# Designed miniproteins, single chains, continued (2): the designs that were tried, part 83

Each design is a single chain, and the fold is of that chain. pLDDT is the mean over its residues in the fold that is shown.

## One batch from the design tools (miniprotein)

Design m6876
Fold by ESMFold2-Fast:
Structure m6876 (fold): chain A 68 residues (1-68)
Amino acid sequence: MEADVREAIEAIEEANREAAAAGRDALDPRALVERLHTEKGLSYEAVIEAARELGGDSLVAAAEEAKA
C-alpha cells in the first residue's frame, strides 16, 4: 500500500504538471483514475489515498466510484 500510494501521488502530480505545461485543464478525474489503474497497475485504494493526500475531492469521488 505505502509504495503504491507514493507511486499514485507521483503519477497524479506528473499528470497535473504536464497539463499545466501544455496550458490545458487538469485531466478528467474518471479518465485519470482509469489510466492509473489500467496503465500503471495501481489499486483503486492507492489512488483514493493519494487523492486524499493531495486534496482532490473530485478524484477521490471518481476513484471510489470505480472501486465500487
Scores: mean pLDDT 75

Design m6877
Fold by ESMFold2-Fast:
Structure m6877 (fold): chain A 94 residues (1-94)
Amino acid sequence: SLEEALEKLREFFLSHQAQFDQLRARLADEYAKAKEKVGDKVEELLLSNLEAVNYDADAFIKDLERALAAALAGNTSSAVDLLLLHDYLLSLEE
């Protein structure tokens, strides 16, 4: 379900908190610039990606793990996209 998918995604970000803290510290300026351009579309992008995997959170988590590996290897675009998604998901917390 969407609820289960969002819960698993939240757990993914929480379990990688140290890595995301590193990315935030390194890419604060790039993140701010990207948020100005696409931040309002993060929900649409997330829902489209979840729909593409039929709300299979495990399949989407594999994509996120690959993106995180690329981000940690120096891919700025992957890092910024992950930070935008992380902030959006945390904004949905009750």
Scores: mean pLDDT 75

Design m6878
Fold by ESMFold2-Fast:
Structure m6878 (fold): chain A 67 residues (1-67)
Amino acid sequence: LEELEKKVREFLTKEMNKIAKEAQDEMRRIDALAPELTPEEVRRLRLQATKKAVDKVSEAIKKAKDM
């Protein structure tokens, strides 16, 4: 039990850190483009980036449950 919990935590920590970094990188890219875009386009890009991050988190949680 203890070994399985540790393995699940290590997996989730690794995946969450990866997802967070990817989301931060995408947000920085959007921020760099923001001066050349309309406020509506920036909002849409941020929503798309957020949705991708949420989808990846959901996938990681599902995979952890299957462990």
Scores: mean pLDDT 81

Design m6879
Fold by ESMFold2-Fast:
Structure m6879 (fold): chain A 89 residues (1-89)
Amino acid sequence: MSEEEKKKILELIGLVLRIIGLELDLERLRKEGASLEELLRLEEELIRELEEAIRIAREIGDEEMVKKLEEKLEEAKKRLEEIKKELEE
């Protein structure tokens, strides 16, 4: 494993930890009845972090991680669209 590959793996690990933190924050905030605007902001942040993590996972050839992250991304996008619809009503 090259030093460049190690750097990308560490960056991916950092992003995955951030993603987990955001998912836990969203779960807590939904249970606490947080505003739709706050949930929207965090879902948008989660989507950005997931897209970056998918990019790095593809670069290092971790196909299992890519699939897992893509599933999380689609779920986050679905939640984002539902929040946007509620805010429009």
Scores: mean pLDDT 86

Design m6880
Fold by ESMFold2-Fast:
Structure m6880 (fold): chain A 75 residues (1-75)
Amino acid sequence: MEEELLKLKELQDKANEAYEKGDFDTAISYYEEALKIAEKLGLTKVQKIIYRKLSEVYRKKGDLEKAEFYEKKAE
């Protein structure tokens, strides 16, 4: 659990860095990895944060359908 929480933070930090650099596909990959850990640990609030981040990345890519999909997941 402690190691997985550290990995979850590391993946979110890497995803945010990739997003700021415009590496949207890399950001999506790291957010998806973080989401798997958050789901495994039952961290519902963290899952919603990651869904919102995925929605933001897809919106930046111009994929409005996927952006809306993840926005609804975050509700």
Scores: mean pLDDT 86

Design m6881
Fold by ESMFold2-Fast:
Structure m6881 (fold): chain A 96 residues (1-96)
Amino acid sequence: SEALRVLEETIERLRELAEKYPEMKSLLDDVIAEIRGLKEQLEAGKISGVEALERTARALELAALQAELQGIPEAAAELRRLAEEVRRKKEELEAA
């Protein structure tokens, strides 16, 4: 599943961000846990791939806002770029 692949790649990139910005680790671990929950729901057929990617993008956008409020604008910028990439993948999946 394309959506499952995108969710797994997003989790890996968030782990890399947590290593790069250790002060963000708690926030990023919470986002990873949320995305893992979405992955489980998708694998169980409880949500669509489009819904999983939409919820993932929203979680990343909220995390970016929290990073900005914590005074880490570089982490916020990377999270926003990741959210835009996930939204683009959602649009590609909707068009398929």
Scores: mean pLDDT 89

Design m6882
Fold by ESMFold2-Fast:
Structure m6882 (fold): chain A 72 residues (1-72)
Amino acid sequence: SVEDRVQEVAKAVSALEGEKGEKAAKAVSDVTGLPASSADEAGVAIAIAVGQLSGEEAARLVDEVEKAVKEA
């Protein structure tokens, strides 16, 4: 489900450390439009952004976040 994917992506991002965590936080901030200065804040930003969307829009945002984080 989208909820399961959100939780998985948020946990994966929050587990990142150092420079990789900082780059992931910036990527999440850029995609969600929400402030994120750390990996932990990025996880929260993903949950908030997805919570404001429904169905396919939420799924698309999760896909964009996952792609951006992998490219970071």
Scores: mean pLDDT 78

Design m6883
Fold by ESMFold2-Fast:
Structure m6883 (fold): chain A 83 residues (1-83)
Amino acid sequence: YKEQLYASMTKEQQEVIEALDEAGVLDPGVRAIISGSTSDAELRIEAARRYAEEGDVILPELVDIFSSLLSDEEKDKLLREVL
């Protein structure tokens, strides 16, 4: 996960993901989605929604981290469903 994930992320995004992972708020499915091990858009949306719900984090930043995996329309859908 870590090496593949970090190769395409900024330092700030890497630190956020690492801190949340160490806090235990990232489930294996969400980690796999974030690392890009799936291209299914519905699975990405579902994983991001579940992560935001359990992680109690700022959703816009979370959606931005997933920007390589989510389209703008999918980001809007995620924000609407969680809120």
Scores: mean pLDDT 50

Design m6884
Fold by ESMFold2-Fast:
Structure m6884 (fold): chain A 96 residues (1-96)
Amino acid sequence: MKQRLANLAMAAALEGVAGVIEIELGRDVTPSAQAVRDIGEEIAKLLEEAGLSDLAKKVRETADRMVQALEAGNVDEAIAAMKEFIRLVDEGIEKI
C-alpha cells in the first residue's frame, strides 16, 4: 500500500507540474486537471480502506482546490494546493 500511495502522489505531482507549464504556455489544462482529480480519488479510496477517512476527505478537498486553480489559470494557488496534497499523502503513508 505505501509504495502505491507514493507512486500515485508522484503521478499527481507530475500532472500538476504539467498543468502549471500548460498555463504558462496558454495551453489547455483539461487533461492534466482531470488526471489530478482521478489520481486524488484513487488515493482517497486507498486511505478510506486503511481507516483514514478524515485524511481521505482532506485529500479530495485539496485535489479539488488544485483542479480549480489549474482551470482558473492560478499558478500560485495550484502550487500551494499541490504542496498541501503531497503533505497529506505523506501523512497517510506515515499512518499506515
Scores: mean pLDDT 86

Design m6885
Fold by ESMFold2-Fast:
Structure m6885 (fold): chain A 61 residues (1-61)
Amino acid sequence: SLVDEILERHRALLEEKYPDDPERLARGLAQFEAALAEFERNRDEAAIRMYADLVAHEEAL
């Protein structure tokens, strides 16, 4: 799903940003997963797309 793709890409970014801090990586990913799960529950497709764009922006930096 799009959500799973966004999560995988965000995980890669967090691994690059926090290679030596697994707890911070885990917390960051959990917060992101929780936000996306809430958007899915609310059928907030615009918010999910916004998060996809955010990840794409970070990947481009």
Scores: mean pLDDT 81

Design m6886
Fold by ESMFold2-Fast:
Structure m6886 (fold): chain A 73 residues (1-73)
Amino acid sequence: MLEEAIRTLERAIALIEERAPLPRAVLETMAKDIQELLEKAGLPELAKRAREALLAQDVETLREILEELKKIL
């Protein structure tokens, strides 16, 4: 689950950097997926933070979350 969350977050960051602004439906789908993966991993606070950052297309915060997830692995 953590590896899948990391891959999903890396893809989201790349899409935002290359193609921002992303359609809301795409952002909501990615935000839901990452939230569910992180909640299942026992990281509800990171799940909430990642969802909010994805919906805001905040690449800096998403990169910080990605580094935190890599430290947990």
Scores: mean pLDDT 81

Design m6887
Fold by ESMFold2-Fast:
Structure m6887 (fold): chain A 51 residues (1-51)
Amino acid sequence: MVEGLFKKYGITPSKEELDYYKSNVRNLYDLRILEGKLKKAKETGKSLSEL
């Protein structure tokens, strides 16, 4: 799911970012929070770590 969400927004995560979000995204609410951050990253051109 997490990998598919990054792919959907055209963002290529580092291995460390993928491992982090796979560990911390545990339910649909967490998944929605991540999707919101990915949207913001795409709109602003910033990485997730800069948000």
Scores: mean pLDDT 75

Design m6888
Fold by ESMFold2-Fast:
Parts: structure tokens; sequence; C-alpha cells
Structure m6888 (fold): chain A 68 residues (1-68)
């Protein structure tokens, strides 16, 4: 399990725990967000697709949820 911080367009932050086998889309859906939203990894400045596996991210990654 990894802890991820999700920052939404309204400036809200949500800390979530996810399995390495989960996709970003799965994590967004469980957090009540659009599973198709592109996500910016603020640490690497990389835009990630919803199919990106959580296992590819560092623990405690900070992710910005972008509009779809």
Amino acid sequence: MKKLTLRTLDGSEKVVEASDEDTLGDVLERAGLSPNAPVLNEESEEILEPSTLVGELPDNAVLRVLPP
C-alpha cells in the first residue's frame, strides 16, 4: 500500500491509500473523482494517464487532478 495525496481543481487535498496493482483511475473513482481525469505528478511534473499503475509511483506522491 502506498499513500498518495490528491489535489483537486478547487484546491482540496485528499490523502488516499492504494495498492501497487491499482490504476490511477481506480484510485480517483474510489476518492469520488472522475476515473478518466488526467493527473499531474507534482514531483516529476509528468502527466499520467488513468491507466498508470500506483506501483510506478513513489510512496507519498503528490498528484494534481486535472480536468478531463
Scores: mean pLDDT 80

Design m6889
Fold by ESMFold2-Fast:
Structure m6889 (fold): chain A 86 residues (1-86)
Amino acid sequence: SVLDKIESDPELMEILERMERLGREAARALQAGDRESVLRYLKEIEELVKQLEEIAKKEKDPELKKTLEQLIDHVRAEIEKLRAEV
């Protein structure tokens, strides 16, 4: 499955795990009213999204490429949603 391919790629998994951690930290900072921390975490997630875009551009597996592109779109939408609440 595509998920198994993602879980077998250590560099891709590291990026995804870092994005998940930063997303949780951003949500917690937002609940605490720490606007500066929210913006810092979102900036860090945006840099990881750029790395994910470069991986997607070079990806030869069409199913994995489509999954990565959909994930990138989803993460960008979540960033904009969180930014609007700051």
Scores: mean pLDDT 86

Design m6890
Fold by ESMFold2-Fast:
Structure m6890 (fold): chain A 115 residues (1-115)
Amino acid sequence: AMDEQLFEAYKRRTRRIIRELLENGLDVDRARALQARLAAAKTLDEARAIHDEAVALHDAAYPEKVQALADRIRALARQLGLPAAEQDALLARFRAADFETRGLLLAALEFERAL
């Protein structure tokens, strides 16, 4: 089912975020607590909630990198001539996204700029 596929996708992405935090020794106790909660998660809504918390924890560990990526996305959107409302919508998507999805957003804008 689509919900089972989404549940597994959220768990995989969240595991990668937690692994990066643990491998870099960042907020280790909270990262381990999220890892335990993720292992116990049984529903898509639980996996989404844990994913949101893992993204927030990762963003808090790398505030300068998050800001630099947001600034790059904004600069590319301006270079592409996107209207202000579309730039705002793009930044809202960026803020709601994990780092893998943010990488895809950046790659899409870089591709459009290269055309």
Scores: mean pLDDT 87

Design m6891
Fold by ESMFold2-Fast:
Structure m6891 (fold): chain A 68 residues (1-68)
Amino acid sequence: SLLDKLRSAAETLAKDGFSGRAILRFLAAEAEEAGELDLAAQLREIGKVSRSAAEAVERVTALLDERE
């Protein structure tokens, strides 16, 4: 599913040393390409407030869990 793809991407990019902002930009673009415009907007907002890659992954995981 898209949600599983976004979870895997967030974890992989964080492990590879990408910033929280970069992770959320990538995830928002993936959600937008899939037609999930509201999800893309929420991911962009998380990217503005996350202070670390770890915080970004935690916030993304919480958001995606709420959408199941």
Scores: mean pLDDT 84

Design m6892
Fold by ESMFold2-Fast:
Structure m6892 (fold): chain A 63 residues (1-63)
Amino acid sequence: SDETIEELAKRLGISKEAARSALEAYRNHRGGAAERTIIHELSTLRGLSPEEVRELLEEAAKR
């Protein structure tokens, strides 16, 4: 899980704490409005597509 958080943080270009918080929020709110908000915020902040952010969070969530 620590390696997963570090990899996610590196790929999103955020801190490990921010990556952990984002992943926890994603896991707790999958399929809802909060999931869309998390993806949109990270996409906007980092200039990544919403699809890329979703894929990165989903890869991390599977581990």
Scores: mean pLDDT 78

Design m6893
Fold by ESMFold2-Fast:
Structure m6893 (fold): chain A 61 residues (1-61)
Amino acid sequence: MTDEETEALIREGLRRFAKAFLGLSDEEVDAIMEDPEKLAELRAQIGAAARQGTADYVAQQ
């Protein structure tokens, strides 16, 4: 795999997760991906949400 292929997979994963978990539209995700600072913020939000979601999932079993 090239670095470009890896980055494309990461971006696709971020898009799908943001749409499914944060309720963002494709246009909102595209705008965030064009801004490196907003992209870093989105990654941080997804990381925090993933940790919270894992804790909630385990607690509800």
Scores: mean pLDDT 70

Design m6894
Fold by ESMFold2-Fast:
Structure m6894 (fold): chain A 71 residues (1-71)
Amino acid sequence: MSVEELLEKLREIYEENKKKIEAGEKLSPVEAGEMMYAAQVLAEAGLISEEEAEEAMELAQEQIEKFNKEK
């Protein structure tokens, strides 16, 4: 897999999971972790802003916290 192909897949993961949260859907911890990882990598690659990555990571962390509170 090329670096460009990997980054495109990470962007799709980021966008799809963000849309799910915005639609009121619950993310699994795995999905939230994938979104968080994708946002970090995309920001490091300069494909999204640090502000966008921070917002995405906050949304993903909120989903993980909700899951943990249900235990």
Scores: mean pLDDT 78

Design m6895
Fold by ESMFold2-Fast:
Structure m6895 (fold): chain A 55 residues (1-55)
Amino acid sequence: MRLSKEELQEIGRKLGVLKDEDLDASDDELEKRILTWVTREPNGIERFFEVKASL
């Protein structure tokens, strides 16, 4: 994903994947956590795009 750190933080927070203490992680780590959640959750891909569209 080509998202800014701020966009990754907001998406992760809205998805409930990231807690405030996790937001200081690297962009790569934030992206990896979001991707892992999206691939493991039923309808995770659809939910990700809904949240991204809401930005």
Scores: mean pLDDT 75

Design m6896
Fold by ESMFold2-Fast:
Structure m6896 (fold): chain A 119 residues (1-119)
Amino acid sequence: SMFEKELEEKIRKKLREILEEARADPRSEPLLRLPDLLAAPEVADIVANPVSLDAIEEAIESGKIKSIDEFRELVLQLLENVRRLEPEGSGLREDAEALVEKVLAKIDELEKEEKELLS
């Protein structure tokens, strides 16, 4: 329906806004793209699903993800990949955990707004 399309477009716009704010955070720089991870075969054995902020942006723009839950899953996958590659106490891991916590809080706010719109 027209209402469902308007809701999807509104959600997509909000997902884009959350992602843009994450990309603007200085802690995001190592997470923007993962060219070295994709080029190193040994890393592929550790990280089965490589995800970067650029890949999440492409998934939103292409319509590969359309829901808040799908966006959350990609964000959590990015964090899990960092935790597999970086030891506890790593600055990159600590920055990634802090950034993802901030993003997840915004996703939770958006999910509450979506539930109110569907009620």
Scores: mean pLDDT 76

Design m6897
Fold by ESMFold2-Fast:
Structure m6897 (fold): chain A 66 residues (1-66)
Amino acid sequence: DIDKIIEQIDRIAEEAGRLGDDILESFARMARAIMKTSKKNGKFDLKDGQALLTSLQRRLEQLRAE
């Protein structure tokens, strides 16, 4: 499950970059790095990860609508 969340955040970062939103791209890449580190250290909260993914998805949807 966490690996799927990280993968989806990676896709958001890639698409934000293609759309020219450097802020969203940087934020998504940073979020991914933090989540990978948290997973490695056993500190990952799946619910928090899902909430972060949802927030990033909503921002990307707003960007696509512009």
Scores: mean pLDDT 78

Design m6898
Fold by ESMFold2-Fast:
Structure m6898 (fold): chain A 69 residues (1-69)
Amino acid sequence: MPVVVRVPLDASPEEVAEALSEATGLSREEAREILRRAGLTGPLTPEDAVRIGEEVRRATGIDVEFEFG
């Protein structure tokens, strides 16, 4: 069962890190490391969400699904 991460589509990297931390239980710093590995340097796109999900799975074994709203 995937963990759902709810963010606006154009969320800043800081907003994505906060939502990812809240949804997965990772620290804000751990979430930021994952976003850096995924290459998120600006507002979130659907392509970024795919890469972030892959990096979360690689780092933690957790499946995440992004919901935009």
Scores: mean pLDDT 82

Design m6899
Fold by ESMFold2-Fast:
Structure m6899 (fold): chain A 70 residues (1-70)
Amino acid sequence: SPIDDFIDAIKNSAPMPVIMGLMGRVSRDPRTPKSTRQQLRNAISYYQAGDYVGYTKHMDNAVNGIYKHK
């Protein structure tokens, strides 16, 4: 699933273009909790703006949301 592919990419330290693509897919998947989708969209926006502190915070929130629901 897109979520499993995303978690595996993070665990394996995949290149950022791969992680960003998977973040986009997970953020558009209606099976992903709405709050987690919003955190991923926020993380993408912060990364594109060069705000890596904001990126990390919203990524941590998204990953925790995935594990909490699982």
Scores: mean pLDDT 83

Design m6900
Fold by ESMFold2-Fast:
Structure m6900 (fold): chain A 84 residues (1-84)
Amino acid sequence: SMSEELKRKLQMELSKTHSDLTEAAEEVLTAIAQNAAPEVITEKIERAEALARRFEDLGKVQPPSLGQQLSLAAVREYIKRLKA
């Protein structure tokens, strides 16, 4: 059905955004581990935050999996600690 097709497309977008968010979080960790300049770390944090917001917005329409929800919560907590 059209509803099921839309659901599949939203699931695909959620999966892609989740993958992008995981990569962005890894880039933040790598930049910190390599003692990158503060501005580089900030840019990577901003990218991760933007992806987290997009994932949250998509999740309002199509519920993410428990694993995806836990990953998002972990990334949000990590970013919160970095900005404190």
Scores: mean pLDDT 83

Design m6901
Fold by ESMFold2-Fast:
Structure m6901 (fold): chain A 57 residues (1-57)
Amino acid sequence: MKRVSASATAGDTTIHAVGEGENVQEAREKALERLREKMKAAGVDPDKADIALFEIP
């Protein structure tokens, strides 16, 4: 199983999410999906956030 950490930074706000999948692509997709849900809940605009992804060993 692969894990990917996704973070979104908008101004002084940083949101984190982790996705897991059979491969890196699936883990990235799940991490981004969870990140988008958290961003929406926090009122963060996805178009104005800096998004970074990192594979967790």
Scores: mean pLDDT 80

Design m6902
Fold by ESMFold2-Fast:
Structure m6902 (fold): chain A 65 residues (1-65)
Amino acid sequence: LTPEQVEADLANTRATLAEIRGEIADLEKRLAQSTDPEEQRKLEHELTVLFTAEGILEAAISFLE
């Protein structure tokens, strides 16, 4: 890996992490406003997936730094 490729990968990973964090915030807001148990379960499942992805990307950034 060249330093330039590592920097590009880091920038892309950080951009993806920011997008995931935005999606988490949106889903948390929707969950707080939802009164439908089925929608709440779906949103909770989606949040769990996104929290897992956030953790993986945070670990990847730490590894690449």
Scores: mean pLDDT 81

Design m6903
Fold by ESMFold2-Fast:
Order: C-alpha cells, then sequence, then structure tokens
Structure m6903 (fold): chain A 110 residues (1-110)
C-alpha cells in the first residue's frame, strides 16, 4: 500500500470528522482511538501481525477523531493521538502507514 493512498484515505476521514463536529463526546472519541491502537499492538504482543488494511483502518479512525477534536478546539490532543498511531504503525512494521501519519501531523501543524 502506498504512502500517498494512505494519506488520501486519512485526509478524507479527517474532513468527515470536521463535518461530524460536536456530535460525539471527547471521551468516546479518545476511547475509540485508544482501542484501535491497542488492537494493533496486542496482535504484535501475541506474535501475530496486523494486516496493512487493519492498520490503515486504525489510521482512518484516528484521522476522523482528529477532525472531531479539532472542531472542539482540541488540536493539541488531535496531534498527540495521530502521533501515537504513527508510533504504533512504525513499531508493527507498517512503515508506509507511519510515514503517511507523519506527513498528516505536519499538515495539521500548519
Amino acid sequence: MSKEEVLERMKKAYEEGLEEGKTATVEQIVGAVLRAIGDILDLELLGKKASDEQVVKAAETVARAAGILESHGMKDLALKLVEQMGKAAKKTGHDDVAEALYEFVKELEE
């Protein structure tokens, strides 16, 4: 899977999150992100590898959450969650997804 394809999917999820706005609680959004990241890391702990599609779906979940959090004025928390997903992707050997998450963080910082 290319870095460019992953970045495009994440940008779409982020825009959807911005449009969703304040319909979910911050706790529900953060909980969903932590579960997505945890599921990927738990597979590695058990000696299994998450598929590229599983990791990309987790990245999309985090990007959507970042959009929702930014609509709440919580940009710093959004950046932190995207960064944590990038670290999880790199740790699990999904370098293309990790690079896409890094570029996405850079764009959000603008």
Scores: mean pLDDT 80

Design m6904
Fold by ESMFold2-Fast:
Structure m6904 (fold): chain A 70 residues (1-70)
Amino acid sequence: RLDELARAAVELSTETRRALLEAGASEEEAREQAGRIGGHFLRLSEVRPLEEAVREARELGRRLVEELRR
């Protein structure tokens, strides 16, 4: 559902932004990367089940946080 997709995208973006800020990213950097994760999720949701798209986008977000900590 479009409504559910929008909600999931916002949740993933918010989660990624918070994690990046905790890892030391600037507010601007965290916002930009969070937007990228939300966009990636929406693209995946066109070809994958919703739950798989959420999982993959969340894993990508975690990888970005790990790269920043290195």
Scores: mean pLDDT 80

Design m6905
Fold by ESMFold2-Fast:
Structure m6905 (fold): chain A 93 residues (1-93)
Amino acid sequence: MEKEEAEKLKKLAETGFATAPELGRWLAEKMGITDEEKIKEYEIEMVETMAAVVEALVDILLKNGKLSEETAKEVREYIKELVEKEKAKIEEE
């Protein structure tokens, strides 16, 4: 049953998205960026980067028959929902 793999991927996405804005802020700070709008751009970029990582894992599992197309679609839809939610949170500041 692929439910355990789907749950692991969802948790990995949740953890990655929770830390992505912090990583974006850290990256902006290291580059000497003090403009709040530019800092938000880096926060969003890190959220999108974490989404791409989890989607790549879904693709690898799907290609190797370890995940069904239906479950892969469910995980991808969940990732997209988390991305939009996190982007909205960053933009609300």
Scores: mean pLDDT 81

Design m6906
Fold by ESMFold2-Fast:
Structure m6906 (fold): chain A 59 residues (1-59)
Amino acid sequence: MLTEEQKEEIIKLARENNYDFKSVAKKFGVSESTVRRWYLEKEVEEGIKLIVEGVEKSF
């Protein structure tokens, strides 16, 4: 059972490590598929937030 803080760290490190989900997943002892899912969910959430915010140059 992972904490929300650990999920945030995993996503952050994946981005900083050139999107190397496999290496990050191994570091935290989770599945690569799980990391990919969390990453995609975070991306979608951030995208929706930018649309709601009305930031024209967000993309």
Scores: mean pLDDT 70

Design m6907
Fold by ESMFold2-Fast:
Parts: C-alpha cells; sequence; structure tokens
Structure m6907 (fold): chain A 83 residues (1-83)
C-alpha cells in the first residue's frame, strides 16, 4: 500500500541520515586529508541516494536503495575504524 511504501521510505531515510552523521563526524574529527576526502565522497553518495529514495515508487526500488545505503554504511564504518 502507499502507506507501507511511505513507512519503508521513512525508515530508509532515517538510516541514510545516520550515515550522514557518521561521515560528518569523520570530516570534523580527522586531520587526515585522505580520510576526510573519502568521507566527503561517501556523504555526497548518500545525498544522491536520499534524492533517489524520494523518487522511488515501488518496494523493489526502495529495497535496492536500502542495499546501496547498507554498502555505503559499511564503507563509512571502515573509515571510522581509522580514527
Amino acid sequence: SMRELELQKTKALMLAMAVLTDADLIIKKSKNPELVAQAERLRREVERLIEELKRARTQAEVDEIIARIDRVTAQVNELVKQL
């Protein structure tokens, strides 16, 4: 249903916002310019995923975007370990 799709989009948006927060923390805390540059690139990728999420019309599209958010989350978590 439309309500179920909107709920899934909201949950995916919350997940994406958490990843943005972690990327921003790396950018703010790290003195390593390479680490900061990687975090900035991943942050821009998450912003693009948020825009794609707003345009998603099907559960399959939302699930694909969630999988991509999970991949970026793993990459950001790898950078956090280098702090």
Scores: mean pLDDT 88

Design m6908
Fold by ESMFold2-Fast:
Structure m6908 (fold): chain A 98 residues (1-98)
Amino acid sequence: MDELIEKIDKLIKEISKLLVETEEVSYIVKFRALAVLSGAYLLAQRIKNKSISEEEAKKELEAIREDAELVISQLPESIQEKMKKLFEEILKLLEEML
């Protein structure tokens, strides 16, 4: 489980770096992306600590997926595919924790 959280943290850092380095991404889209990443990390911690039920975790995971898809659609086309792959890997790791 700790290894899965470490992988999620590394992916969050990679996404954050890509967002910061991409000047064409608006402030509001950067903040929305960071909010989604924060939600994903908090969900991972709640799953690890068993402070959330599996049913509630699945519901929150689906909400994070929907928010991620919306944010990715607002990003420049040049980074959309890479961002989609990175977010899909985070979501896959969260599903593996369940």
Scores: mean pLDDT 85

Design m6909
Fold by ESMFold2-Fast:
Structure m6909 (fold): chain A 57 residues (1-57)
Amino acid sequence: SEAAERAREAALAAGASGGLAAASGYGMQVLTDKGMPEEEAAERGAAAGRAGAARDA
């Protein structure tokens, strides 16, 4: 989904590895599939990606 792609891009922009970025996208898609609004799912996925990138640094 577009939300998953946005989360992946946000994670990559924050310096996350490809694997961490992919995980962010996957989590986003799972949330969207469960009926979470796409905007909210995108923000949650992006935040998780950024947090992971900060921990990785």
Scores: mean pLDDT 67

Design m6910
Fold by ESMFold2-Fast:
Structure m6910 (fold): chain A 82 residues (1-82)
Amino acid sequence: MAEREELIRRLEERLRELGEERVEEIIERYRERAEELRDEGGRETMERLTLEALREILGDEEEAERVLRALRERARREQAEA
């Protein structure tokens, strides 16, 4: 539990450190790429692009994978509670 929230908080801190404009640029670039590839892989493509964006933001592949898993768990819990 604590580790998941710590990873998400660390992502938020890193996003704040990069600055809103740089973060928006990274997100926009990957969002455009996702739109171009939406007919190719769907969910798998989106997950890969999300991981690539997280790696660029965090600067660490292992941490990016852990954050992606934490975000998936949070999304599943929110869906179960809805």
Scores: mean pLDDT 69

Design m6911
Fold by ESMFold2-Fast:
Structure m6911 (fold): chain A 63 residues (1-63)
Amino acid sequence: MTEEELERLRARFAKYDVDGDGKLTPAELGRYALEEFDSNGNGVITPEELERVLAEVPPELLA
């Protein structure tokens, strides 16, 4: 992963990084998953949706 790609991911997740430490907690990832992957609008995040988010977020950004 390039540094530019990592910066793009940080910018994308900044909205959900409530404590501003540049890392995402599971709760912040859950909010992102709800916004981006809850295509059915049911307000529920499945384990599969969370796994998709984790696949997009490099370990360097995880708290």
Scores: mean pLDDT 67

Design m6912
Fold by ESMFold2-Fast:
Structure m6912 (fold): chain A 93 residues (1-93)
Amino acid sequence: MSSEELKKQAEEAIETARKHLENGDYPAALEAARQALNIASELYEKGDKETARKILEEVLDLLFELEQKATPEQRIDASVLAIAAATLLVSLK
């Protein structure tokens, strides 16, 4: 898959996560955020560090908002994803 295709998929996943978050569908928002994180990891492995960084920053913003609104179980899942995203972002500098 091309870096441009991966970037488009990540942008769609982030938009989907935001819409689910606004609608109170926290499990669906969390799953879409997880998909975006996986795509960011793929972009990082491919050497597209700038696109990966941008996606990771948006995923972290989403996970922070989700933690404020979601149930305790979903907050734990969001925190785990946020740690993974932050760790990868630090590696990118």
Scores: mean pLDDT 81

